# Designs tried in a protein design run: designed miniproteins, single chains, continued (5). Part 19

Each design is a single chain, and the fold is of that chain. pLDDT is the mean over its residues in the fold that is shown.

## One batch from the design tools (miniprotein)

Design m16667
Fold by ESMFold2-Fast:
Structure m16667 (fold): chain A 95 residues (1-95)
Amino acid sequence: MEELKKEIENAKTPEELLEIAQRVFDELSKLLREKMKKALEEGNVRDAFVYFAELIEVELERKKLIDDYKAGKITPEQLRERVKELLERLEKIKE
């Protein structure tokens, strides 16, 4: 996690920030899929659906970030802040 924070701080281009964002989204999706699988294996159908809903939200946020960036609706500074927020969300899920 410290390494990702340094990469975000040292990123010099929006393309570098977008690449870091994609890696954070990939890790979020992986963890949520693993949590969903465990909940299903334990017969906890409710928690499985909660993790599935969160996974859908993560993928919708990914699409919106990419679309907003391509449309010029987001500045590099706003992109950096959104990547930091994604990293904080990843840290909370790992708890």
Scores: mean pLDDT 82

Design m16668
Fold by ESMFold2-Fast:
Structure m16668 (fold): chain A 100 residues (1-100)
Amino acid sequence: SDEEKGAVALKEGRYEEAVEYYKKALEKNPDNFSALLNLGKAYLNLGRYEEAVEYYEKALSLRPNSVTALLNLADAYEGLGDYDKAAEYRAKADALLAKA
């Protein structure tokens, strides 16, 4: 599948190729949480922080208590220089982990 090809590309550091495969996966299923999260991760690794935020926020809208999505969104905001937003999302992730 395009999602599997995207995962292989992401693992191998082929981030531009991963973006293209995950975009194709999202054409078939726009609410695919894993595809949204991994597309954000590919953009983060490319230094394309605004796009990383966009896809992580969409992933988080589907799963508001995803520690992984919260931490990745914090990393993307840190890349943008928005340290207040980064701290906010890390604090939310830490609060969720403290309840586990």
Scores: mean pLDDT 90

Design m16669
Fold by ESMFold2-Fast:
Structure m16669 (fold): chain A 60 residues (1-60)
Amino acid sequence: MEQLQQRIAALEEQIAELDREIEENKDDKRKSAVLFSARGILEAALAFEKELLEELKKKE
C-alpha cells in the first residue's frame, strides 16, 4: 500500500510539473499538444493507481 501511495504522490507531482510546462509553452502549439497528451496519460495512470489503492483498502 505505501508503494502505491508513493506512486500516486509522484504522479500528482509530475502532473503539476506538466501543468507548469504547458503554461510556459502555451504559445508553442506543437509542444502544447504533446504536453497535453502526456498529461492525459498521467491522469489516466493516476486514476488507475487510486482505484487500486481503494481496492486494497477494502481488503484490510
Scores: mean pLDDT 80

Design m16670
Fold by ESMFold2-Fast:
Structure m16670 (fold): chain A 84 residues (1-84)
Amino acid sequence: PVEEIVEAVRRRENSPLHKDVDVGELLAALRADPRIESAGFGVAPDAKVDVLVGPIEGPERDFYLILATLPNGKVVAGVVVPRP
């Protein structure tokens, strides 16, 4: 599931995953997006999406998983970013 989300994001033109990823910059951009009230556990003002941020432990490094989901549990956007 995480790898599927990463691949879906990577396939997008101008995907952040095709560039050097700064976790702080990406989280700041997500927090500044008017469609997303907060990065972490939160709901957009129209209650159509929820934003979930969770840690992922990897063998060589940790990641943040950032998901935008609908109330029915379907993922509509996702990104994985490396954690220092």
Scores: mean pLDDT 48

Design m16671
Fold by ESMFold2-Fast:
Structure m16671 (fold): chain A 93 residues (1-93)
Amino acid sequence: SLEEQFENLFLEVRATKTLEDFSKLSPEEQLVFALSIVRRLPESVKFELFEKYVRGEISLPEAIEEAIRLAEEKGLLTEEEREKLLEILEKVS
């Protein structure tokens, strides 16, 4: 299932990937890596953004920007997480 694919990618990316390896990741892995940085964002919200991306409803930069926006609105984004995500956005924009 798409949910199972998302969970597997999330675990792999969170456990093993670094920023240095980011550019070598597939676009789906890049999105999951970015979503993994926003630790406190609900997993259901992360999955919704992943699903929209896979369906071609939003671009990779748009999905990451939306994750930042939602996390900020809920007070769930740290300054360190924000800085890292903005660096990632520059690499995919």
Scores: mean pLDDT 81

Design m16672
Fold by ESMFold2-Fast:
Parts: sequence; structure tokens; C-alpha cells
Structure m16672 (fold): chain A 59 residues (1-59)
Amino acid sequence: MVKEKAENVILSAERLLELGVISEEEAKKIIDLAEEGKETGDLKLVEKAEKLLKELVSK
């Protein structure tokens, strides 16, 4: 569950970076948080990454 959610967030951030929707710095922040949450099993870190991604897209 946590793994799938983290991977989905990472994939979404990479896609948005490719499309030029978010900056490289913004993508790195999101990916780093999601990867840490994936490794530690910390759902809160993955949810933080997901929220940050949604906030950037909803500008």
C-alpha cells in the first residue's frame, strides 16, 4: 500500500517535470519525500509528497 502510493507519486512528479508543469527543484522535493516514505514505510511522508504535488498542479 505505502509502496504503491509512493511509486505513483514519484511517477506523477517525473511526468509533470517532463511536461514542464513543475520545476526540477519541486520534482526533487516530492520524489525525495516519497522515496523516504517508501523506504521507512512512513505513510505520512508519502501523503506529504502527494499533497505537495497536488498543490503545485492546482496553481
Scores: mean pLDDT 81

Design m16673
Fold by ESMFold2-Fast:
Structure m16673 (fold): chain A 80 residues (1-80)
Amino acid sequence: VKLSKEGQEILKKAKEIASEAQEAYDSVENPTKEQRELMKEIAELYKELVEAVYNGDLEKAKELLKKLEEKAEELKKLSE
């Protein structure tokens, strides 16, 4: 399956955001329940976003990207 240019850009941004969130989470020696729940939500959002992009649902992918950004920012704020 070939991704559209827009789909490729969304996927690239999502991967960077998810990667940064994972890095921040992995830097925490003893994650709180809130941090663990946020990381789980981020992982689920990333998976759904990838599926939406591959299904050609770019509007859903954009909505998921916004949620991913919000949850990743929240996790980073708690981790740093």
Scores: mean pLDDT 81

Design m16674
Fold by ESMFold2-Fast:
Structure m16674 (fold): chain A 65 residues (1-65)
Amino acid sequence: NLKEALEIAIKALENGDIEKALLILDTLIENYPEYAEELTEAKKALENGDIEKALEKLREILEKL
């Protein structure tokens, strides 16, 4: 589910596993169109090396669930 996948993505980023987080985000963007905009912002932050911005965005989405 979305909440569980977000928690796994956040943990991956906290552990420095950017590749794993990106794979999870790609899957979530495809399957959850209502959160696709925020998830895409998090993905762009990761692609730009801004881990803190990505974590902030993912935590914001998780708070809404």
Scores: mean pLDDT 85

Design m16675
Fold by ESMFold2-Fast:
Structure m16675 (fold): chain A 96 residues (1-96)
Amino acid sequence: GKYLSDEELNTRIRPNEKLRALLSQMGFTGDELTLGEVLGLLMEWAIDQGLLDPEDPSIIDLSGTPLGELLGVDRVDINDQDLIAKRILKNATVLP
């Protein structure tokens, strides 16, 4: 589905070096975080950088950004949490 469950949002991950560097630019200073925390950081960063579509603020334009390159996406619906999570998980280790 488009939205993640509360259980899926609470999935703890350890980002790889490339993802961690990008998350650090978004204000993350830890070693581990949840998928829900990643989604929150991405949304806050996208607002700060002016990346929201003016006609549909649920759409983030990541084209030409290092994050867009890492995740392999140009435009993403922030409500498509499942898609974003799958792209994040290619760049992270899931923790027990």
Scores: mean pLDDT 84

Design m16676
Fold by ESMFold2-Fast:
Structure m16676 (fold): chain A 116 residues (1-116)
Amino acid sequence: SAEKLREALEEALRRFLELGLLSEEEVEALRRMYERLAAEATEENLRGAERGFGVRGVSAEQLAVGLVLGMLIARVLDRAGLREEAAALAGEVARAAMEADIEKVRELVERTIALA
């Protein structure tokens, strides 16, 4: 559900902050990015995401969680020098969020933490 995806996003943001992998300013910026994307996503944006990721029934909230988590993972892994893993895991988490696969989202967050 969108609510459980939002909870998974907040859990990820909290944990990355606690581990020192993100600053408080970065966490606040990512929260604002989520709010903007969830509020402003157009029907064309949602259809574009469905075509790009090969998924259907994507909500604005699912797109917003996917994009924010993808950016978070890419940033953390790029800082660790893991550029290839950053691109791969960012894409996988975006797809998982758009599929509302909460367990896969959590798995990819844990993998990012283990690599960083």
Scores: mean pLDDT 87

Design m16677
Fold by ESMFold2-Fast:
Structure m16677 (fold): chain A 67 residues (1-67)
Amino acid sequence: SDIATRKAIADGLELVAQGASREEVEEAVRRRSEELGVDAELVLRAIRTIESAGLDPGVAARALREE
């Protein structure tokens, strides 16, 4: 669901904001995506897109949770 996908993206972005390594973020996203039944590769691409856009990961995570 869109809610589950946004939750997985937000959880991953919070780890980025906390200074987690790429490997830590990927592992956490894969585990969380499995728990939520969402595509981990879609979540990881969304996180990379947000980072590439120069958005603050903590602010982006908060915005995704506002629904």
Scores: mean pLDDT 83

Design m16678
Fold by ESMFold2-Fast:
Structure m16678 (fold): chain A 69 residues (1-69)
Amino acid sequence: SAAQIERARAVLDDLGVKASDEMIREAIRLIAEEGLSIEQTAERLSEKFGISRRTARAVALAARLALEA
C-alpha cells in the first residue's frame, strides 16, 4: 500500500539510502506475498534493479519494518 511505501521510505531516509517506489513495492511484495527472508529479498532486488547487495539489503529491511508497523 502507499502507507507501507511511505513508512519504508522514512526508514531509508534515516539510513541515507535512495530507492525508487518500484524497488520498495517489489521488496514489500517479496516479503509479504512470497514470504522471502531479508537476504533472499536483497538478492532478488540486487539482480532485478542492478543495485549493490548492501543497498538491496537496506531496502529489504525497510520493507520488513514497514510491514511490522
Scores: mean pLDDT 86

Design m16679
Fold by ESMFold2-Fast:
Structure m16679 (fold): chain A 84 residues (1-84)
Amino acid sequence: LSERQRLEAELALERMALSVIKLEIETNELSEEEREELIKRLKELKKRLEELAERARELGDEELLREAEELKKEVEELIKKIEA
């Protein structure tokens, strides 16, 4: 796989991870402990997205950079909602 293809695959995995977290939030009544664990997972996801965005920028792939930044923004908004 090329670096671009690897980056695309990793970004797709992070997108799927975010979708799973969103589903857990929407379909379940979360305990305080479950909320704290989800916030931790979201912060880890955000950090990985920041690394992917940096790699996309180094590669000069504006599309992948945009996608990574959009996902990061979604994660930030979701953290803010849960921390309410």
Scores: mean pLDDT 84

Design m16680
Fold by ESMFold2-Fast:
Structure m16680 (fold): chain A 55 residues (1-55)
Amino acid sequence: SVEEQIEAIKEQSKEQIASLTATAERQGWPQERIDQMVAAVEQETQGLIAQVKAQ
């Protein structure tokens, strides 16, 4: 179902953000850069959800 696909996309997005944040923190990245990358992942996630709803 569309709802199941959206849930899967959201879960993958959460895992990606968690992994990215952990790696960036270990490498000493500035918080501003981390926030910017998280926002980019969120934007991509919204685009994928919109595509699923349009199909």
Scores: mean pLDDT 85

Design m16681
Fold by ESMFold2-Fast:
Structure m16681 (fold): chain A 66 residues (1-66)
Amino acid sequence: AEDELLDKVSELARKAVQHAQAGNREEADRYIDEAEKLLEDNGYTDLAKGVRAQLRRVADELLARN
């Protein structure tokens, strides 16, 4: 159950990074928000904050390259 949750979060994170690499800020932001919400909804509040902060940093760096 936890492994399936983390696999889904990883998928959302990958999509966020892919869209950021393509210059798609709106889509990248959407996937970051979905990953954070999924973790929060399952009680992983501290992990959700960490994942959001890391994905936001990576996405902003990739978006700034375009």
Scores: mean pLDDT 85

Design m16682
Fold by ESMFold2-Fast:
Structure m16682 (fold): chain A 65 residues (1-65)
Amino acid sequence: MKLVVIKGKLTDEQREKVLSVPGVEKVINFDDYSVVIVKEDADPEEVARRLEELGFEVVGITEMK
């Protein structure tokens, strides 16, 4: 499973914008960061680039085997 980590907690409006990005499966909010779950057939680097284009601060990409 591939994850993109965004800095900060997302608002409801920001969450909808993230979910509109192709290849995003789910978004999980934590207190100081948010995790974007990427679809298995999607490129997490492309998802991260599109999130940055929308003004989100991408902290990193994590792969869970």
Scores: mean pLDDT 80

Design m16683
Fold by ESMFold2-Fast:
Structure m16683 (fold): chain A 109 residues (1-109)
Amino acid sequence: MNVRTYRVTATAELVIDEDTKFIGLIVRDAESLEEVREALRKIAETLRKLGFPKEVIDAVEELAKDVTPENIARVVEAMRKAGYEAMVAVSYRDEEGKLLSFSAETPPR
């Protein structure tokens, strides 16, 4: 089984399946937006060490600067161009303690 899980932080995981060409980027129930940004920066460093293209790393770094649905979609598109189907899921609590959740994936057909 060629599924590899990289625990990047306590709330962040990178899942790669080389057989299906799938990549999952997951940040779950982070305590703050700052924790999400730190987790995404560490994910970008992990992807760089794994030899992913600059376009993928740049997209994750932009998402780390501005956590929006548009930037999540850019990460999915960059991963698709690198030959991977992708799922990106981010959830965190805002300054009021409200849970915010954003996700995008390559559509199955």
Scores: mean pLDDT 83

Design m16684
Fold by ESMFold2-Fast:
Structure m16684 (fold): chain A 74 residues (1-74)
Amino acid sequence: AAPAVLPQIRLDPSLSPRERALAYLETLIAHETDPAVRAQLEAIRAQLEAGEISPEEALARALRLLSDYVRRQR
């Protein structure tokens, strides 16, 4: 299939770290098929939106969650 243009824009360095982290989390949530993983990603996004965690912490938590999921698929 032809590549979609929208995901490439989320890597734009003109976005703030918070805006980039939110856009990245929204992309992960949209493509996640496991409801338990999606719920945890949505919780991380909500905490970032509320300012309870840093963008770096939000991304670290999301990457850990995805790493655990990939390991389980083996």
Scores: mean pLDDT 71

Design m16685
Fold by ESMFold2-Fast:
Structure m16685 (fold): chain A 77 residues (1-77)
Amino acid sequence: SIKEEIEKLKKEIKEIEEKIEELKKKLEELMKKLREETDREEILKLIGEILRIIGEILDLERKLEELKEKLKKLEEL
């Protein structure tokens, strides 16, 4: 059923949006820590962690757009 597929997509979209928001909060906290950090090794660790989280957000945002496109096509039927 198209309705069942729409409901599944809406759930997946919501879960991904929640994960993105959680990662954005972690990113904000790391950015605050980076601003106050004076130790070179800790700065490099924080930068590495920030870049990793940015990568995860970008991957999830790409998946989110694909799911939203599928949802739009199903809702237009």
Scores: mean pLDDT 88

Design m16686
Fold by ESMFold2-Fast:
Structure m16686 (fold): chain A 69 residues (1-69)
Amino acid sequence: EELIEKGKEALEKGDYETAVKYYQQALSRDPTNAEALLLLSKAYEKLGKTNIAQVARDAALRLDPNLKE
């Protein structure tokens, strides 16, 4: 979960590219981590990568339909 925490810190600081890297590392360890996918989606939205963000959000909701955007 440390990678998710570091990603959230990067998002809070406005370092969206670093946040993406931490969330991608978390997903490399656990590809079914719905929280990491949702947070990755948010980071991509901040970077203006709306198509990639939508794919990540859809994947997160498929894994955990109770997640809120």
Scores: mean pLDDT 80

Design m16687
Fold by ESMFold2-Fast:
Structure m16687 (fold): chain A 95 residues (1-95)
Amino acid sequence: STMDRQRRMLDDHRGDIQNTSSYWSQTMSPDQQRILTSRTNQVISIIDSMISTGDFQSSISQLNGIRDDAQRQNDVHSTYIASQSVYLGRMIMQM
């Protein structure tokens, strides 16, 4: 079903951002690691909500908020993770 495909795409993305965040964290200071981990966990929580509820509109709005907050704080890594999640969410909504 379309929902099964959407869930699989979100599950795959969830794993990708978790792995990317973990990889980037290896070369970061402890403070940078804490910030990236916190932001990554917020993004993962929103993705989990999209999977469980099927409500993409509200979730994309929340991801845009995280992206904008990270961008204001010059957090390029969290900005990337949030932006990629917004792009995927928008693509899935068009399916």
Scores: mean pLDDT 88

Design m16688
Fold by ESMFold2-Fast:
Structure m16688 (fold): chain A 78 residues (1-78)
Amino acid sequence: SELDELERRAVEAYLAGDYAATARYLIEIAKLYLKQGKYEKAIRLAEQAIRFAEKAGDEELIREAREVIEKAKELLEK
């Protein structure tokens, strides 16, 4: 599945020390969970993505991951 492929790519990026790619794949996985209504899991993955984005020094990835968290929190309050 698309999820399994993204999870594999995230692990491969992490093992290669590519923290920016790791964060990007985690954000994409979080967005898929957001679409599925799995908001708590989306938040958890996006928080993990922020940690990797911080290691990479990538402010755009930090912002994108924060946007996923905020959207998931808003949907949890409905």
Scores: mean pLDDT 90

Design m16689
Fold by ESMFold2-Fast:
Structure m16689 (fold): chain A 65 residues (1-65)
Amino acid sequence: MSELSKWFLRTVTEAVDRLVRQGRLDDAITLLREARDSAQSFGDEEVAKRLQERLDEVEKLKAES
């Protein structure tokens, strides 16, 4: 991954982690979907995949809550 892709993934992941800790699971899911779609739109398949994996984890957490 490029340094920009690493920064983007890290920044989104840190924001998602804060939302999850606050119990704002719907906001975390929305952010992850938007970030995944952005990564797909500029062709960063690796970032899109990592964001999809995190999205699946948060959706599972919401289903188990």
Scores: mean pLDDT 83

Design m16690
Fold by ESMFold2-Fast:
Structure m16690 (fold): chain A 57 residues (1-57)
Amino acid sequence: MKLSPTEKAVLSFILENRGRRFTYREIAEALGLSQSTVSRAVRRLLEAGLISAGMIR
């Protein structure tokens, strides 16, 4: 699956910080993105099976 640069950034952040649970706000603040942008990226990553719902609050 082709990922956008934003989706890749969100995925990398989550994978680099395995074992932690994140809110959309925490990811947005860490990456300098809006919460709505993070929410969209997370949804796409969940649909792709690249992350689990348990990684996000």
Scores: mean pLDDT 75

Design m16691
Fold by ESMFold2-Fast:
Structure m16691 (fold): chain A 60 residues (1-60)
Amino acid sequence: MSEKIQELKREIEELDERIRLLEIVRAFLADFDPAAAAEVDKEIAELEKRKKELKEQLKK
């Protein structure tokens, strides 16, 4: 059980870091290429969904 909790926490942290980097890229693209920014938003949404799913498992 503790190992599973540690794995979930680690995966959430990795997703948070990836989302943060993508948000920086999206902000940059929003000024120059809104269509590309929308594609990055879609990627962020998928990662956010996965992160929420893992957080729900932790709140169990």
Scores: mean pLDDT 81

Design m16692
Fold by ESMFold2-Fast:
Order: sequence, then structure tokens, then C-alpha cells
Structure m16692 (fold): chain A 88 residues (1-88)
Amino acid sequence: MELARRAAAEGARAAAEGERARAAGDAEAAREAARRGNRAAALGVQALKDDPEAALEAAGGAIAGIGGAVSGALAARAAGDEEGWELG
């Protein structure tokens, strides 16, 4: 449960930060949101492996985290920073 809760919280936060970074056109903030979202997604996958029941709560966070990571990567790419594309 600890891992699933962290994944959900970090994923939701990453998604919100990714949306703000995209709206502002802030490549640095977008890159940070992408890294946080990617980390939340990884935590969600681990929660799924260890406890499938906890995975339902983690899945929401993981999906939000992936959304944040994608948003961040797109914003970084638009700013001409290809290194922001490294996800996983």
C-alpha cells in the first residue's frame, strides 16, 4: 500500500505540473514534471507486481504520471531540448 499511495500522489502531482509547464512553455519545469511522472509510473508498475489489489489505486497515479511525462517531453522537445525525451 505504501508504494501504491506514493505512486498515486506523485502521479497526480506530476500531471498537474506537466499541464502548468505546457501552458507556460517552460521547458525546465516540463522536464522536471516528466521525470516525476516517469518515476510515479515506475512505482505504479512495481505496486502492480507486488500487490495487484493495490494496483487499482496505483493505476490512477501511474496514468496521471505518464500524462505528465508525455506533456513534459513534448514541451521540452518544443523548446529544442531532445534530452527531455529519455523516458524510462
Scores: mean pLDDT 66

Design m16694
Fold by ESMFold2-Fast:
Structure m16694 (fold): chain A 62 residues (1-62)
Amino acid sequence: SLAERQQRLQRLERERKRIEELIKWIEEQLAKNPDNVQLQTALDIFRKQLEELDEEIARLKS
């Protein structure tokens, strides 16, 4: 239904915003500690999740 699609879009858009904020925070931490492997790994994971969310949002809007 349209209502279910709209609820899913809202949930994905909230998750996208959360991941964007996490990425920004990790980038700020990496600026202070560029050799931190755990933060580098986390950044890669969240960037990948953001790409997947963007693809899912795009599919639902089509």
Scores: mean pLDDT 88

Design m16695
Fold by ESMFold2-Fast:
Structure m16695 (fold): chain A 79 residues (1-79)
Amino acid sequence: APVSRPPTAEELLAFGEELIARGGGLVPLGLMARGQAYYKQGKYEEAAAYFEKAAELARSMGDERLAEEARQAAEKARA
């Protein structure tokens, strides 16, 4: 069984790439995962940029909850 632990930056990056490759409604989630990976690496500007892209795309798809989560993550990365 998979170990219940926070994912590593590398795991988040791979997961994000997989979701983006699948396309459609999974792309905002993939951008969120990529943002989290950069945040874990201390690359806060890159993390914020990916979170902002995720928020914009989620909003365009009508997913207001995901858009707000992504916007809050971007603000946290810039703080």
Scores: mean pLDDT 81

Design m16696
Fold by ESMFold2-Fast:
Structure m16696 (fold): chain A 95 residues (1-95)
Amino acid sequence: GPPPPLTPEQRARLEGLARVFESLADQVLADYPEAKEIAELLRQAAEHVRRGDVDKAIEYVRKALELAKKNPKIPDWYIQGLEAVLAELEALRAA
């Protein structure tokens, strides 16, 4: 069915997560210019989470995480960061 209407608190949390995704996208692109696809997927996740489309945001973060795991230059701490924000989105979807 259609997603339930967002509360002001949920909207603030989603905006916070969107900014984290944008920060992670900028960080990976600054350190690894070849990771443009990962950065673009995270920017798409930010756009969708701002719209309240948590399911689409989860899909984009999962794709970004898969690509990050395939790139041997990307450090484990960055992958752990993506896993942490994915867990937060999945917890928010379950609430």
Scores: mean pLDDT 82

Design m16697
Fold by ESMFold2-Fast:
Structure m16697 (fold): chain A 71 residues (1-71)
Amino acid sequence: MEATRLSVEEAEALGKELGKNPNEVTATTSLGILAAASDKEGALALLEAAIEHSTDPSVVEFARKALEKLK
């Protein structure tokens, strides 16, 4: 059975919330854990939402690296 622990809608909402998180360490750690726990589709949605909604360059760099690994 294909593991779908995070829906695309849920992933997008979480990515947006984490991108807006004032603590970049918490944001990057949570993004890494959630991306690793998600299927490829959910992980992509999560990381793309975080990149789009974050103004923190460290969060954006982390999310981009995670996306490259998922490609």
Scores: mean pLDDT 74

Design m16698
Fold by ESMFold2-Fast:
Structure m16698 (fold): chain A 87 residues (1-87)
Amino acid sequence: SEELEREILAALGTMYLYLGQKALERGDFETAAELYEKAADLFVQAGDWKGAAEAYRNAAIAYRQLGDVDKAEEMEKKADELEKKAS
């Protein structure tokens, strides 16, 4: 069912969010950014706007640590849009 598919996507998103957090903790900022963006994409597919917003905000943190301000601001804008949908 489409609902079961969304639950699987949300579970995968949660896994990537966790892996991104572990990468961030060890200073692998490029890997963290990639994992957080994968988590965000999965949460968007699942309709989990709150999860997706959290993932994009964490990706922004990773991009700021890399010095990529443009990518960080792009991620923050995506998170802001998704937080408005989560209301």
Scores: mean pLDDT 90

Design m16699
Fold by ESMFold2-Fast:
Structure m16699 (fold): chain A 104 residues (1-104)
Amino acid sequence: SPLQKEINLKMLVMGAITGVQLTLRSLKRRGLVSPEEAARLEALIDRMVDAANNNDWDGLIATFRETIAVLRALRDRLADNPRAAALIDEAIGDLEVAVEALEE
């Protein structure tokens, strides 16, 4: 049903946002991000939450894509830390799945 699709989409979106939040929290706690990198990701998370709360799906897609680019750069910088790289890759995967679902 259309309602079930919307509920599933919202759960997928909220899961992706939560994944980024938990990833950033872990990386900050382990001293693996600069204050500037952390501030940029926090600003992106705030923008995601605002877009989701306002049902701004186009804004959410744009912010998710920007976050994927930031996380990819961070993963490349942390390539010598396999645990951090794996955590970032999970967050990227969740964001990519959410973007695909939002573009359907």
Scores: mean pLDDT 90

Design m16700
Fold by ESMFold2-Fast:
Structure m16700 (fold): chain A 102 residues (1-102)
Amino acid sequence: MSKEDEVLRKLAEVARVFGEAIDRVRQLTAAGASKEEILAVFEEARKRVLEITKDLPPEVQEKVQRIMDEALERLKKAPPSQAEDILREALRKVADVFMDYA
């Protein structure tokens, strides 16, 4: 399997993790859940994404970690209604990193 095929497979796994987190955040927001519950969903997604990227070069891991850390800080400051948009933007930035590396 080529480097490109491996990177695209990992990106598909990352997209699945973000999709599950976005769906859960949407459900929690509709139910009037706390910011702490939304942050917990994001922290679980962050851990899973970092696990997927652990076999990639350190520079790629650092870029992904920075994107996830910036998204966490935005989620802490933003109202719950903005959480889905913040997660979608983080996924787009992570996808850009993977495509630049592939």
Scores: mean pLDDT 86

Design m16701
Fold by ESMFold2-Fast:
Structure m16701 (fold): chain A 59 residues (1-59)
Amino acid sequence: DKEKAEQYLKKAEEAEKNGDYDTAIKYWMQAIHYYTAAGDDEGALEAAKKLREVMEKKA
């Protein structure tokens, strides 16, 4: 699960770099899901902070 979280994190960063905030939001949500499933509370919190930042840029 942690490996999948890291894969989605990289995809979210790529989408954000391309200005595709809608896709980045989806991938950040997937990263949070997989970090939480892996019991990685620190990773989940960091991904949630990034999701918030992207949502603020989208708004």
Scores: mean pLDDT 82

Design m16702
Fold by ESMFold2-Fast:
Structure m16702 (fold): chain A 87 residues (1-87)
Amino acid sequence: SEEEEKKRRQRLAVRVTAIYIDIVGLELELDSLDPETAARARRLIGEAKEHVDKALQALDEGKFDEAEKHIERATELVDEARRLIAA
């Protein structure tokens, strides 16, 4: 139903917003890292941003399964960057 689609879109949009907040937090830490670690983290964050953009486009197009796949991939990349920065 249209109501179920709106609720699913809203839930996925909240997840994308949480990923954006995490990305911003990680980017603020990059300048305090050694150049090699910073470069690796920037690559992961950059790829995560690409998946966030694709998720937002998929949400706009009503492609919820596609949006969820991009959200999952962005989350994995953010988690990998966070582990790299915390090491």
Scores: mean pLDDT 89

